# Ledger of designs, part 18: designed miniproteins, single chains, continued (3)

Each design is a single chain, and the fold is of that chain. pLDDT is the mean over its residues in the fold that is shown.

## One batch from the design tools (miniprotein)

Design m8632
Fold by ESMFold2-Fast:
Structure m8632 (fold): chain A 69 residues (1-69)
Amino acid sequence: SEATEKALKFIERLAEETKDADLWVAAGRIYIEQGKLEEAREYYEKALAIDPNNETAKRGLELVEKKLA
């Protein structure tokens, strides 16, 4: 939906400005809900690049990898 696309664009912009790993995690979750697993993987990897110890991002990436296998 247009609302989801606007929300993703806003979250991505805010994540780049704030360097907040949890915002990349939020975008990754939205992509999983839409079945866009490759995009979800990319955003969880961005979260881990900012915070390598982010447990939610690690679990999200593991879930995506299992779905892609």
Scores: mean pLDDT 83

Design m8633
Fold by ESMFold2-Fast:
Structure m8633 (fold): chain A 58 residues (1-58)
Amino acid sequence: MEYRVVTKEVPAESMEEAERAAEELVEELRKQGWTPVDEPKVELKDGVATITVLVVRL
């Protein structure tokens, strides 16, 4: 079992766009065999969304 913190920065003009990017990141990680442990953390500042998610692989 392997745990990893994944952080991704994406351009976003609103929190809604940032949350959408977080959903897309989670789906990409699931396709790679990573399962989210918790809801992604999303921060939006100066047109950039920082998405952080804790994932696990068995």
Scores: mean pLDDT 83

Design m8634
Fold by ESMFold2-Fast:
Structure m8634 (fold): chain A 45 residues (1-45)
Amino acid sequence: EEDLKKVREEIKKLNEEMLSNPGDLEKAREIYEKFLKIRKEFGKK
């Protein structure tokens, strides 16, 4: 499914943002929450 490919790309982007801001705990939480939502919506369904 096309959505699966998009999800993987989005996850990669989030991971790159995480690496760009390694000491920002608030940013890390926001990124984690986005991961959780994406996985719950597309990975679980």
Scores: mean pLDDT 70

Design m8635
Fold by ESMFold2-Fast:
Structure m8635 (fold): chain A 77 residues (1-77)
Amino acid sequence: MEEAKKEMEEAAEKAVEAARELRDIGLTPVADTGLAQVRHSVETAEKYPSTAATAALANRAVYDRLVAEAEKARAER
């Protein structure tokens, strides 16, 4: 139980940092969408602790998408 909550919070923190980088490079709508998804996952896990593992997986997926979008933007010439 506590490990899943920690993984969810760590994944949320990484997603927030990735969203900050996306805002710095001008991809604000993508960053805002990712942050809204992370916020929803955290709020759901706070109401339903049994969903913490699912929220951790969802937050990791958001982080992976934000990182991929940042890499695509940096690769554009």
Scores: mean pLDDT 79

Design m8636
Fold by ESMFold2-Fast:
Structure m8636 (fold): chain A 100 residues (1-100)
Amino acid sequence: MIKVTLSGGGTVKAGSDITLTFTVEGAGDQPLVVRLYRRKVGTDEWEFVASKRLAPGETSATLTVKAPAEPGTYEYRGQVYPVGQPDNWVEGEPITVTVT
């Protein structure tokens, strides 16, 4: 079973760079795509932010993305899927980022 964990963020300024790290377990040497989603706390809609392809055997990837322009509390969530199999995605626990 593939598992994805997202880490990083914390408190950032609106429009600044956020650096987030994906850690992937259980994929072996399978090439993967990691996807980053974001929502504002109190909303139900996840917004696609970015994706990155991992080479076979890669277990981590770092993404640098722009913080939202609107201050608030946001959740970021990572998904991972095997290349060519976007319907076989696995989702990790969200992390909280505070935008000031």
Scores: mean pLDDT 84

Design m8637
Fold by ESMFold2-Fast:
Structure m8637 (fold): chain A 59 residues (1-59)
Amino acid sequence: EEKILVLQEDKKYIPLSKEYIKNKLSEEEIKKILEIAKKYNSEENVKALEEMIKEAKAE
């Protein structure tokens, strides 16, 4: 399972998988994670996360 590590405000990484995004996160929670990712992560990491979210929703 592919995972993306998202750096949070507390400087800890949260591992996110497509399955976790699809099955465990609400639409509101996904939006909050994207807001955090855009503030504390590289543009490349944010784009990878956005693609993973898109793939999770397509299934």
Scores: mean pLDDT 79

Design m8638
Fold by ESMFold2-Fast:
Structure m8638 (fold): chain A 62 residues (1-62)
Amino acid sequence: SAARAAGEAYEAQGKAALAAGDYEKAAEYYQRAAAAYHRAGDDAAAIRAGKLAVEAREKANA
């Protein structure tokens, strides 16, 4: 679905931001990925992306 493809694209952008050390941007992309996966009905992917967003946010605050 278009929503699933959007989730995958946002997740890839989150990984790129994380690799660049931009933890706030990584958290934003992972949150967008989680929302897109929820719209696609992929609850497992949405939960995983949400956890990645929390982890990135914690690194931004460290």
Scores: mean pLDDT 87

Design m8639
Fold by ESMFold2-Fast:
Structure m8639 (fold): chain A 58 residues (1-58)
Amino acid sequence: MVQELARKGVEAAKAGDLETAIELLTEALSQLLPERSARQMAEREVKELAEEIKKKEE
């Protein structure tokens, strides 16, 4: 399931649906990275990438 969540998240990002992409990728990361610190770093990077794409698309 984690692999499917990550794949759906990437596809949503490519389609420009950044909010769905962030939600799906964050869920995938929370399942893969039980350590809170690593999980927070990964979530931050995903959100930053989504915000950069958002600035170009919006």
Scores: mean pLDDT 70

Design m8640
Fold by ESMFold2-Fast:
Formats: sequence, C-alpha cells, structure tokens
Structure m8640 (fold): chain A 70 residues (1-70)
Amino acid sequence: DYFEKGLEYEKQGKYEEAAEYYKEALKIKPSAEIYEKLGDVYLKLGNHALAVKYYELAGTEEAKKKIKEL
C-alpha cells in the first residue's frame, strides 16, 4: 500500500520519499487525506507554495486551518 509506505517514510523524517509514495497513492485513489499529507510533507521540506496548493486540493476544514497558520 503506497499510502502506508508514505506514512512509514514520513515517520522516519524521509519527507521526499514520503511525498513520492503519497503521489503514487493519489494515482490509485485521490482523497482529501492524501492531499493533506502531501501538504504536511511539503511544509516539512520548506516548500510552502506546494503545501498550500495541496491543502487547497484537500478542501477540508483542517487543511484550511493549516493554510491560515502558515
């Protein structure tokens, strides 16, 4: 499962690898949860522009709060 592999790499602080697995998971099943995880990972990588884009794609109230706190 690509999503579970993304979570594992994120826990290890391997954010670039986590992003790649989350992108593969999106190709199988797009979901707000995966978009939020990509936003979180790009924030850790210092890429605020991509973080905001993925949070906007997630469209959840949680993602909107994260954008507000950037």
Scores: mean pLDDT 84

Design m8642
Fold by ESMFold2-Fast:
Structure m8642 (fold): chain A 75 residues (1-75)
Amino acid sequence: STVELIKNALQQLNVNLPEDDIEEIAKIENSQLRTAHLIHLLANEGYTLTQEQKEEIANIENEVERLKKLVQLLQ
């Protein structure tokens, strides 16, 4: 489930997002745009990435591996 993938990443970062925000992200059909939207919401919570890190993440085709890298960079 896309919702469970997002929740797992948030749990590893100890970040709480509203359930409605998680559901909105999960409705985005394009997985790369889902990750980009998640990055935007995480930045609002103080978890920011450099432009280089954003490009590194965007180049990962597999969504599970992309979210693992996102968590690694923000820890």
Scores: mean pLDDT 86

Design m8643
Fold by ESMFold2-Fast:
Structure m8643 (fold): chain A 85 residues (1-85)
Amino acid sequence: MKVTIKLPDGTEITIEIDPNLSDEEIEELLEKKLKDVLSKSLLEKIIELVKIAVDVYREHKKSFKRTVVLTDEETGEKVTVTIEA
């Protein structure tokens, strides 16, 4: 699974996630990659979104591509998250 995050400045961060990872491993991976570039609020939203996407992929076993715009509740800034399974 591939997660691409487009920051407000136009910078893109791509993270490859093994859908066999535990929720804790997904959280640790995303925190390690994103903690210095995203607010805690956005990071928590992205972690939950990715956990849901992994769950959907495991249950349905179908490839998908989804794009979601998330708003930072602290700053009002928007990030675009694209998940490809």
Scores: mean pLDDT 83

Design m8644
Fold by ESMFold2-Fast:
Structure m8644 (fold): chain A 66 residues (1-66)
Amino acid sequence: MEELLEEAVRLASEAARLAKEQGDEEAAKRAQDLYFEAVRAYASGDEEAVRRKVEELRRLLEELKK
């Protein structure tokens, strides 16, 4: 569980950085929103929800890398 949250932090930070570099404020906000959703799921003990948020962050990051 903690490893999933650490992955969410890493992905959100990288996505926010790339979004800011590109001037994409909407993508930066999406990365932040997904991170907070992952934190809330973690606090609730919902491991599957954290895993889903990590996957959404990975997709956002891949889109930003293109």
Scores: mean pLDDT 83

Design m8645
Fold by ESMFold2-Fast:
Structure m8645 (fold): chain A 126 residues (1-126)
Amino acid sequence: KLPVYRAKLPFVGFEKTPLYEKYKEELSKVNLDQLLSNLEDYTDAESWLQLGIILFEKEKYEEAIEYYKKAIELDPNYAAAWFLLGYALFKLEKYEEAIKAFEKAIELNPNYVDAKYLLELAKKKL
């Protein structure tokens, strides 16, 4: 199983704390080439989602999108995968595509506060 990473800051100002520096240090130790060389071993949606999160944290948004799409292909009801797809699209300023992904995440989980928040932000960018 891949390490669990979060694709967002835990709280306001986290980036200025020693905990954020430790988080970045641990993330920098992840060998992407080694993980990517074993892609055929990842058969579950969660593993593809975690690979996407690692790429997202390294600001490789286009590559993260491909792995989030793979997670969705394996589990189309994976609300978190739709949310993270939308967030990566939002980072690439693909607001119309991001809106569709956030709407899908909300359809699957109507209490998805983060998806509702970013959906409204994306709509204001159009």
Scores: mean pLDDT 72

Design m8646
Fold by ESMFold2-Fast:
Structure m8646 (fold): chain A 101 residues (1-101)
Amino acid sequence: ALAGDVVALVETEEERATFRALLPDLQANGQTVYLLEVLHDAEGRRVGVRVVVVSADGKETVVERRLPEEEVEELVAEFRALMADPSTTVAELRDFILSLA
């Protein structure tokens, strides 16, 4: 059986470390991981987003966008709303993340 894509929002360094620790298991299952990571400055303010795609074969693509704090908050809220909607597919969440790359 083919394992599906994994899509996640990462808002903290602790969450980021947790997802990085899970990557070997997800790759072993044949899963591609799509992360929307929130970038913070030294003061903890939101300064942008990072799109991370890690394929099952270990290829990693990273795209960073510096954005005003209000735009980061809007993107996070929109992504959270999509995740909360039971009609939203993994493909729609993936496409949202890829639209930011």
Scores: mean pLDDT 82

Design m8647
Fold by ESMFold2-Fast:
Structure m8647 (fold): chain A 59 residues (1-59)
Amino acid sequence: SAKLRKALENAEKVIEEKDPVKIKVALKELQIMLEEAKRLGDEELAKRIEELIEKMKSM
């Protein structure tokens, strides 16, 4: 949970920076974390990760 939350916070900071290289790296990390959140049954965290992935893909 703590690891997944830190990844989420990092992704939000990367979106604010708008660095395309960092965005690509964060996207890969978020996709892995999304699978982990779904496996753990953390629906709230999974939804937040999906929203960030969608936002990053639109950039």
Scores: mean pLDDT 77

Design m8648
Fold by ESMFold2-Fast:
Parts: structure tokens; sequence; C-alpha cells
Structure m8648 (fold): chain A 89 residues (1-89)
């Protein structure tokens, strides 16, 4: 299920296995494209991997699906600041 894939991604993230976590968060999104939390954590692990442009896209999608997801907005701002693009936040 999407929830099972998402939970496996969280386990791998907690272990620092970011590239493996990406696989499970992408699986969760394929099973449930409306799972805003999966996009949030996909953005988290992409940011940790230095994949800033991909992280920005994931956070923007999380915000589109759930505008009350304040963590995604704050992380989007931080990624854009790290890129020198804070005015796009």
Amino acid sequence: SAEDAYKKGLELYSQGKYEEAVKYFREAIELDPNLARAYLFLGYVLYKLGKYEEAVQAFKRAIELDPNLTEAKELLKKVLEDMGREEEA
C-alpha cells in the first residue's frame, strides 16, 4: 500500500539511507499521488542528498496538495535560500 511504502521510506530516512528512502517515497506517490506527506519527505531526502531543484519541486507539490503543511513551506524557503533564490519562496 501507499502507507506501507511511505512508512518504509521513513524507516530508511531515520537510518540515513536517503537514496533507498527516495525509492519508497516515490513508490508511495505512484500508489497515492495525493499523499502530500510523501512529497514532503521526498523533498527532505532530496535536500539531504543535495538535489535542490528536485527538492523544490517535491515541496511545491506537497504545498499544492496540502496548503496547511507548514513544514513544506519552511523547507521550501530554506532550500531556495541555500540556492540563492529566496525571492521565489
Scores: mean pLDDT 85

Design m8650
Fold by ESMFold2-Fast:
Structure m8650 (fold): chain A 65 residues (1-65)
Amino acid sequence: MASKQAAAMIRAIGLQIEGYFEKVEWEGNKIRIWLKEDTEENRAAAEEFREWGEELGLEVEIYEP
């Protein structure tokens, strides 16, 4: 895709709107994600995003609320 950062940002914002993530921040090649609640469902969503993001060559950090 033309921009991996744009694709990752769009997906992260979508998950934030759906209520999985409270906050998402971008720092260079690193994306930082804060879970809205420390639930199994939110952790699973974050883990799926991490795996996908790492395949794109991004660094993903996940934080509890």
Scores: mean pLDDT 79

Design m8651
Fold by ESMFold2-Fast:
Structure m8651 (fold): chain A 86 residues (1-86)
Amino acid sequence: EIDERIKKLEEILKKDPNNASAYRMLGLAYLEKGDYEKAVEYFEKALAIDPNDPAAHFLLAVAYEKMGDTEKAEEYRRKAEELAKQ
């Protein structure tokens, strides 16, 4: 369940605060809960650690689309596609 996943990811980050993958997974968990603002926050934290992660860019695009910010959604989708080609 989502809340159990969040708790486990928070414990991982308590031990390793620079784990980009854990931040991305935490963002995804909040996206699944419909908390798009928290999802964006955690995906941004993942990108602060790993700025070239195409998955984090794609997930930011999804979160912004859910929030109705179509301009940012298109921007991050394009960044994800460009990074995935490398």
Scores: mean pLDDT 85

Design m8652
Fold by ESMFold2-Fast:
Structure m8652 (fold): chain A 79 residues (1-79)
Amino acid sequence: SIAEAEQALLELIDRTAEKGTLTDEEIAEIEPEARRLEALDPSDPEVQEALRRIQRYIGEVLREKMTPEELARFEALIE
């Protein structure tokens, strides 16, 4: 579901922020859920709202947990 895919992505973001990196095993576990969210209709308002919440979470949580230099490197990796 959209909620499950959103939660999986938020968990990925949180682990990245806390550890400064993720293991290949953790990425392999979360990646299928992230891909499910991306495969949904991007014009669906619920999908758009989930993506907006993820972007807000990245902006606020990672800024708080990472240095400006670490945040810039992380943003380069996910874009």
Scores: mean pLDDT 64

Design m8654
Fold by ESMFold2-Fast:
Structure m8654 (fold): chain A 98 residues (1-98)
Amino acid sequence: SAEVRELLEELEAAVQALIRAALAGDLAAAEAALARLREILARLSKLPLTREEKLKLERLVGILGITLGRLLIHGDEEGAAILREAIDLLEALLRAHG
C-alpha cells in the first residue's frame, strides 16, 4: 500500500507534466511524460488496488479527457493523440483490476 501510494503520487505528477507539455505544444516533453506514465502503470499493474486508489485513476482519466477535448477544439491532433494514448493506458489498467 505504501508502494501504491508513492506510485500514484508519481502518476499524478506524470499526468500533470503531460497536460502542461501538450497544452504548450511541447511534443517532446509530452512523449517523455507519456513514457514515464507507462513505466508507472506497468509497476501498478502488478499490485492490488483499493476502491479509493481506482477512483483516483478514474479522476486522472477525467482530467486527461477534459484536456483532450480542449486540444481537439484547437486542432492539435498530435497532442490529442498522445493524450488519447495516456487515457487508453489508464482505462486498460482499470479494466485489468475490475
Scores: mean pLDDT 89

Design m8655
Fold by ESMFold2-Fast:
Structure m8655 (fold): chain A 70 residues (1-70)
Amino acid sequence: MTITRAQLEEIAKKSKREYEIEIDEEAQAATITDKETGAELVFDVNEDTVEDVEKALKAMEAAIKENQKQ
């Protein structure tokens, strides 16, 4: 099933970080960018699931915290 902008915004809203969500309709891709670090996650809106997005965001947040401890 195709991931919607509303589903991505709901996932981002649950995070403590501020994200920018961009959907490329030609590429059938969604990009989530961390506004503080510029770190990006790119998803295929037809292949990836909401659970995949949530897991990837948590992994990125953990990586950002590790990098910021220095």
Scores: mean pLDDT 77

Design m8656
Fold by ESMFold2-Fast:
Structure m8656 (fold): chain A 65 residues (1-65)
Amino acid sequence: GEKELVEETAKKLGIKANSLEELEKHLEEVRKILSTLSGVARLVGEAELERFEKLLKELKEKLKK
């Protein structure tokens, strides 16, 4: 079900979230932190943000089924 998909996505991200809204809040926090970073830290953060956005997109696509 929807709850299981949300929990699976959160587990892949190494976080705990019980809803799509909580996952989206975590994504926005990552974006905010990235805006303050530079150099290697920013490159690492951009890779993690890309992974987060990909997993969230896949979750939203699964929830449409």
Scores: mean pLDDT 78

Design m8657
Fold by ESMFold2-Fast:
Structure m8657 (fold): chain A 71 residues (1-71)
Amino acid sequence: ALELLEEAGRALEAGDYEKARELALKAAELARDDPALQRAALLGAAAAYLGLGDPEKAEALIAEARALPAP
């Protein structure tokens, strides 16, 4: 999960928003038992959706991230 999140971050820096979205969403799914990693992954996916021009999806993911319990 952490490795996928780091790879998603690199994809965001490279402007590869499709890859960043897929990696971040997969990281969020794998990190469901770790609220801190799941939050980071959901926010990463939100950033990727903003890069893709989908602010509605980004807003939904940010809301999910905020609803997670504090680590």
Scores: mean pLDDT 79

Design m8658
Fold by ESMFold2-Fast:
Structure m8658 (fold): chain A 61 residues (1-61)
Amino acid sequence: MSPEERIEEMRRQAEHLLGLVRQGRLSEEEARRLFTETARKVLDPEQAEEVIREFERLLEE
């Protein structure tokens, strides 16, 4: 898989987790933890840090 495909997959995961948080099916803390762990496993450290920051901003909105 290309790096761009992996980043796009992480963005879809972010949207899914945000949906679960907004529905009250998942806590913000659990969503943050799951997303952070997955991003660090799938992406290079620099890319993981960027998508994690993006996800944190979405949770705060």
Scores: mean pLDDT 81

Design m8659
Fold by ESMFold2-Fast:
Structure m8659 (fold): chain A 58 residues (1-58)
Amino acid sequence: SLDELLAESERLLAELEARGADPATLAKLRQGIAQVRATGNEVIARAVLAELRRLLES
């Protein structure tokens, strides 16, 4: 569900922040999550989650 995608994205964003990710990158990802919350767009939600996972694997 969208709520599950958002919950996972928030969890992964917190992990990136804890690892000392660049503030500009964190701001961009927070904006993406905010857009998902505003629009309910699952395509954007999945794209944000995929990017968060990619960054954590780097």
Scores: mean pLDDT 85

Design m8660
Fold by ESMFold2-Fast:
Structure m8660 (fold): chain A 73 residues (1-73)
Amino acid sequence: SGFEEAARLSREALEELVEEALRAAEEGDRQKATSLISAIGIYAVIARVAGDEETAEELREARRRAEKFMEEA
């Protein structure tokens, strides 16, 4: 169904979002990194509420990695 295709595309978009957040954090783009980290946090909550605990844990871990990288910069 179209919803299954949309869910797959959403997972790919979330993976891209995580990669972009980590790259921004590594590059020292604090404004972009902070915005993307916030978005990842929101999506982690949505995934958890939807019952997708695996995606929620992956997003929370990605956020922690980006935040830690920002702290070390």
Scores: mean pLDDT 74

Design m8661
Fold by ESMFold2-Fast:
Structure m8661 (fold): chain A 67 residues (1-67)
Amino acid sequence: MKLAVIIVGSNPELIEEYKKKAEETWPDMELEFYEAKDIEEGLKLAEKLEKEKGIPTVVLAAPDVLK
């Protein structure tokens, strides 16, 4: 089963950390990683993927983006 994981962040080290956390959380799923610069962009991408592809989608926001 495919799962789209959208990482919202601007720091490459934090983005990689959250990708690893996602892989640890869903080890039995085929993860497709996407990146967004802010939460609004991430939410729009999630909506598009769910509507057009029917792929379950999770948005993970890094702390640096919430400021």
Scores: mean pLDDT 77

Design m8662
Fold by ESMFold2-Fast:
Structure m8662 (fold): chain A 91 residues (1-91)
Amino acid sequence: SLRTKLVIELASLGVIELYILLNEKDEEVKREALELIEETERRVEELIAQGRYEEAFEVLRETYEELIELHKDDPVLVKTLKKQLEWLEEV
């Protein structure tokens, strides 16, 4: 179901957040990324509660695209984020 996929995506976003927290050395990039992820989690949870699943997927897509831009110097993280974007398109 779309709801199940969104819950899995939230879990994936949490793992990405932990990776950034542990590995990002630029404090400004880290802060910006973590603030973006926390706001995204809040917005997606609200949209899920309202049954607005398509909008929740769009918010996640925008967040992954922005995280790719923030972390262009981390090719491993960028590859992972691009894989998450591809997974969203399979809905």
Scores: mean pLDDT 86

Design m8663
Fold by ESMFold2-Fast:
Structure m8663 (fold): chain A 58 residues (1-58)
Amino acid sequence: SEKLKKFEDEVADAATKGGGAAAAKVLESYGFEVAADAATDPAALARSAAAAREKLAE
């Protein structure tokens, strides 16, 4: 899925440049549900990103 590839690249780039807060904003920009603590808790960010990937992989 090209959408999944673009999403993965954007999340990885944001995480590299701005950490969990930047990655969480990418998830929000795609309209996905993001846990309130995703910006500060790597496990919460990982769960939110995993749910987003599942929807994009369809």
Scores: mean pLDDT 79

Design m8664
Fold by ESMFold2-Fast:
Structure m8664 (fold): chain A 86 residues (1-86)
Amino acid sequence: MSDEELKKATEAIKKTTTAEVDRLVAAGDLDKAIELLERSIEILKKLLEQAKADNASEETLKLIEEAIKELEERLKEIKEMKKAAQ
């Protein structure tokens, strides 16, 4: 993949995942939101490994790492919401 393709893929995954997670949380489907976040994080981690193998730019690698971190922080928040609801 080119750096531009990696950046577009990363942004698309982040944006789509965030929108669907917010919809699921609003609906009270915390378990589905957690499953979606875990799946999207796994996809981004695989994308990061591929980007490293393809010698992508530092800027592209940082973008993917930041997207992973943002989704991991959201996952932590939703897991805490689920604990508070029990």
Scores: mean pLDDT 86

Design m8665
Fold by ESMFold2-Fast:
Structure m8665 (fold): chain A 72 residues (1-72)
Amino acid sequence: SAEAAAEAARKAAAGAAKAASSGMPGDVLQNLGIKEAEEAAPGAKVEAEAGPTSARVVATDEGGTGEGIAEG
């Protein structure tokens, strides 16, 4: 389901960003903004990106497939 894909991608992005930004609030705030945008506009795609490592996940609500990152 598109909803499951979007949620999985969002959690993956948040988890990766939190780990990467354990000392940097910039990446956390950026990911938070993306999450807020999704919450405010359901049916929009979610996209997150980090500075140090680059954690990018995409999920769509229509035609829904998400993309997750799995790097150990």
Scores: mean pLDDT 52

Design m8666
Fold by ESMFold2-Fast:
Structure m8666 (fold): chain A 72 residues (1-72)
Amino acid sequence: SEEEELKKKLRDAINRYIALQIDLVGLEFELELARKRGDEERVRHYEEQIASTRAELAKVEKEIDELKKKLE
C-alpha cells in the first residue's frame, strides 16, 4: 500500500539522518584537532565537508517532515 511505502521511505530517511549526524560529529572533532594543530588546509577541508553535510541534513530533515505530513 501507499502507506506502507511511505513508512518504509520514512524509516530509510531517518536512518540516513542518523548516519549524517554521526558523520557530522566525527567531522567536527577532526576540525577541532586541525585547529589546535594550526593545519589551515585541513581546517578548510573539514569546514567545507561540515557545510556540505549540514546542507544534506537539512534536505533529509525536510524529506522526513514531508513524509510525516503525508502519513498524518
Scores: mean pLDDT 90

Design m8667
Fold by ESMFold2-Fast:
Structure m8667 (fold): chain A 82 residues (1-82)
Amino acid sequence: SELEKDRESIAQAVMRAARAAEGVTDPEEAAKIFKEELLKHPNIEKVEDVEARRISADELLIKAKVTTKSGKTFEVEVVVPA
């Protein structure tokens, strides 16, 4: 289904973006890298409301709203080591 394809695309894009943001200690820079990596996925149309915050000495929480080319919007949240 289109929804399953969108969910799989989001999961793949988030996994790659999270890996790219690993070790980035500045939350603002981590959010920027995360957004840029998400936008590289061919099924992603836009990324909005990207926020990153430090939740511990070695972890950042990154949130974003991701819209697929089918027009569906998903809220994503990931914890990355940083």
Scores: mean pLDDT 85

Design m8668
Fold by ESMFold2-Fast:
Structure m8668 (fold): chain A 69 residues (1-69)
Amino acid sequence: MKPVSQEELDAEVEEALELIRIAVARISYRNTGDVDAALRELEHVRQTSKSPEARAWAEEEIARLRADA
């Protein structure tokens, strides 16, 4: 089997942190109702993320928040 490289580990950590940022933005919105703060955090992930999955999740969450607001 292919051994796990440092590059692969770094990519997984980076993606995990980006997914955590999306989750934190959702939780903060639910607790505070601050749509602008949540949208800023999600937009940052969407613009800077190298992960297609994180970008897709951020875009879906932005669309959901804007539809709800």
Scores: mean pLDDT 76

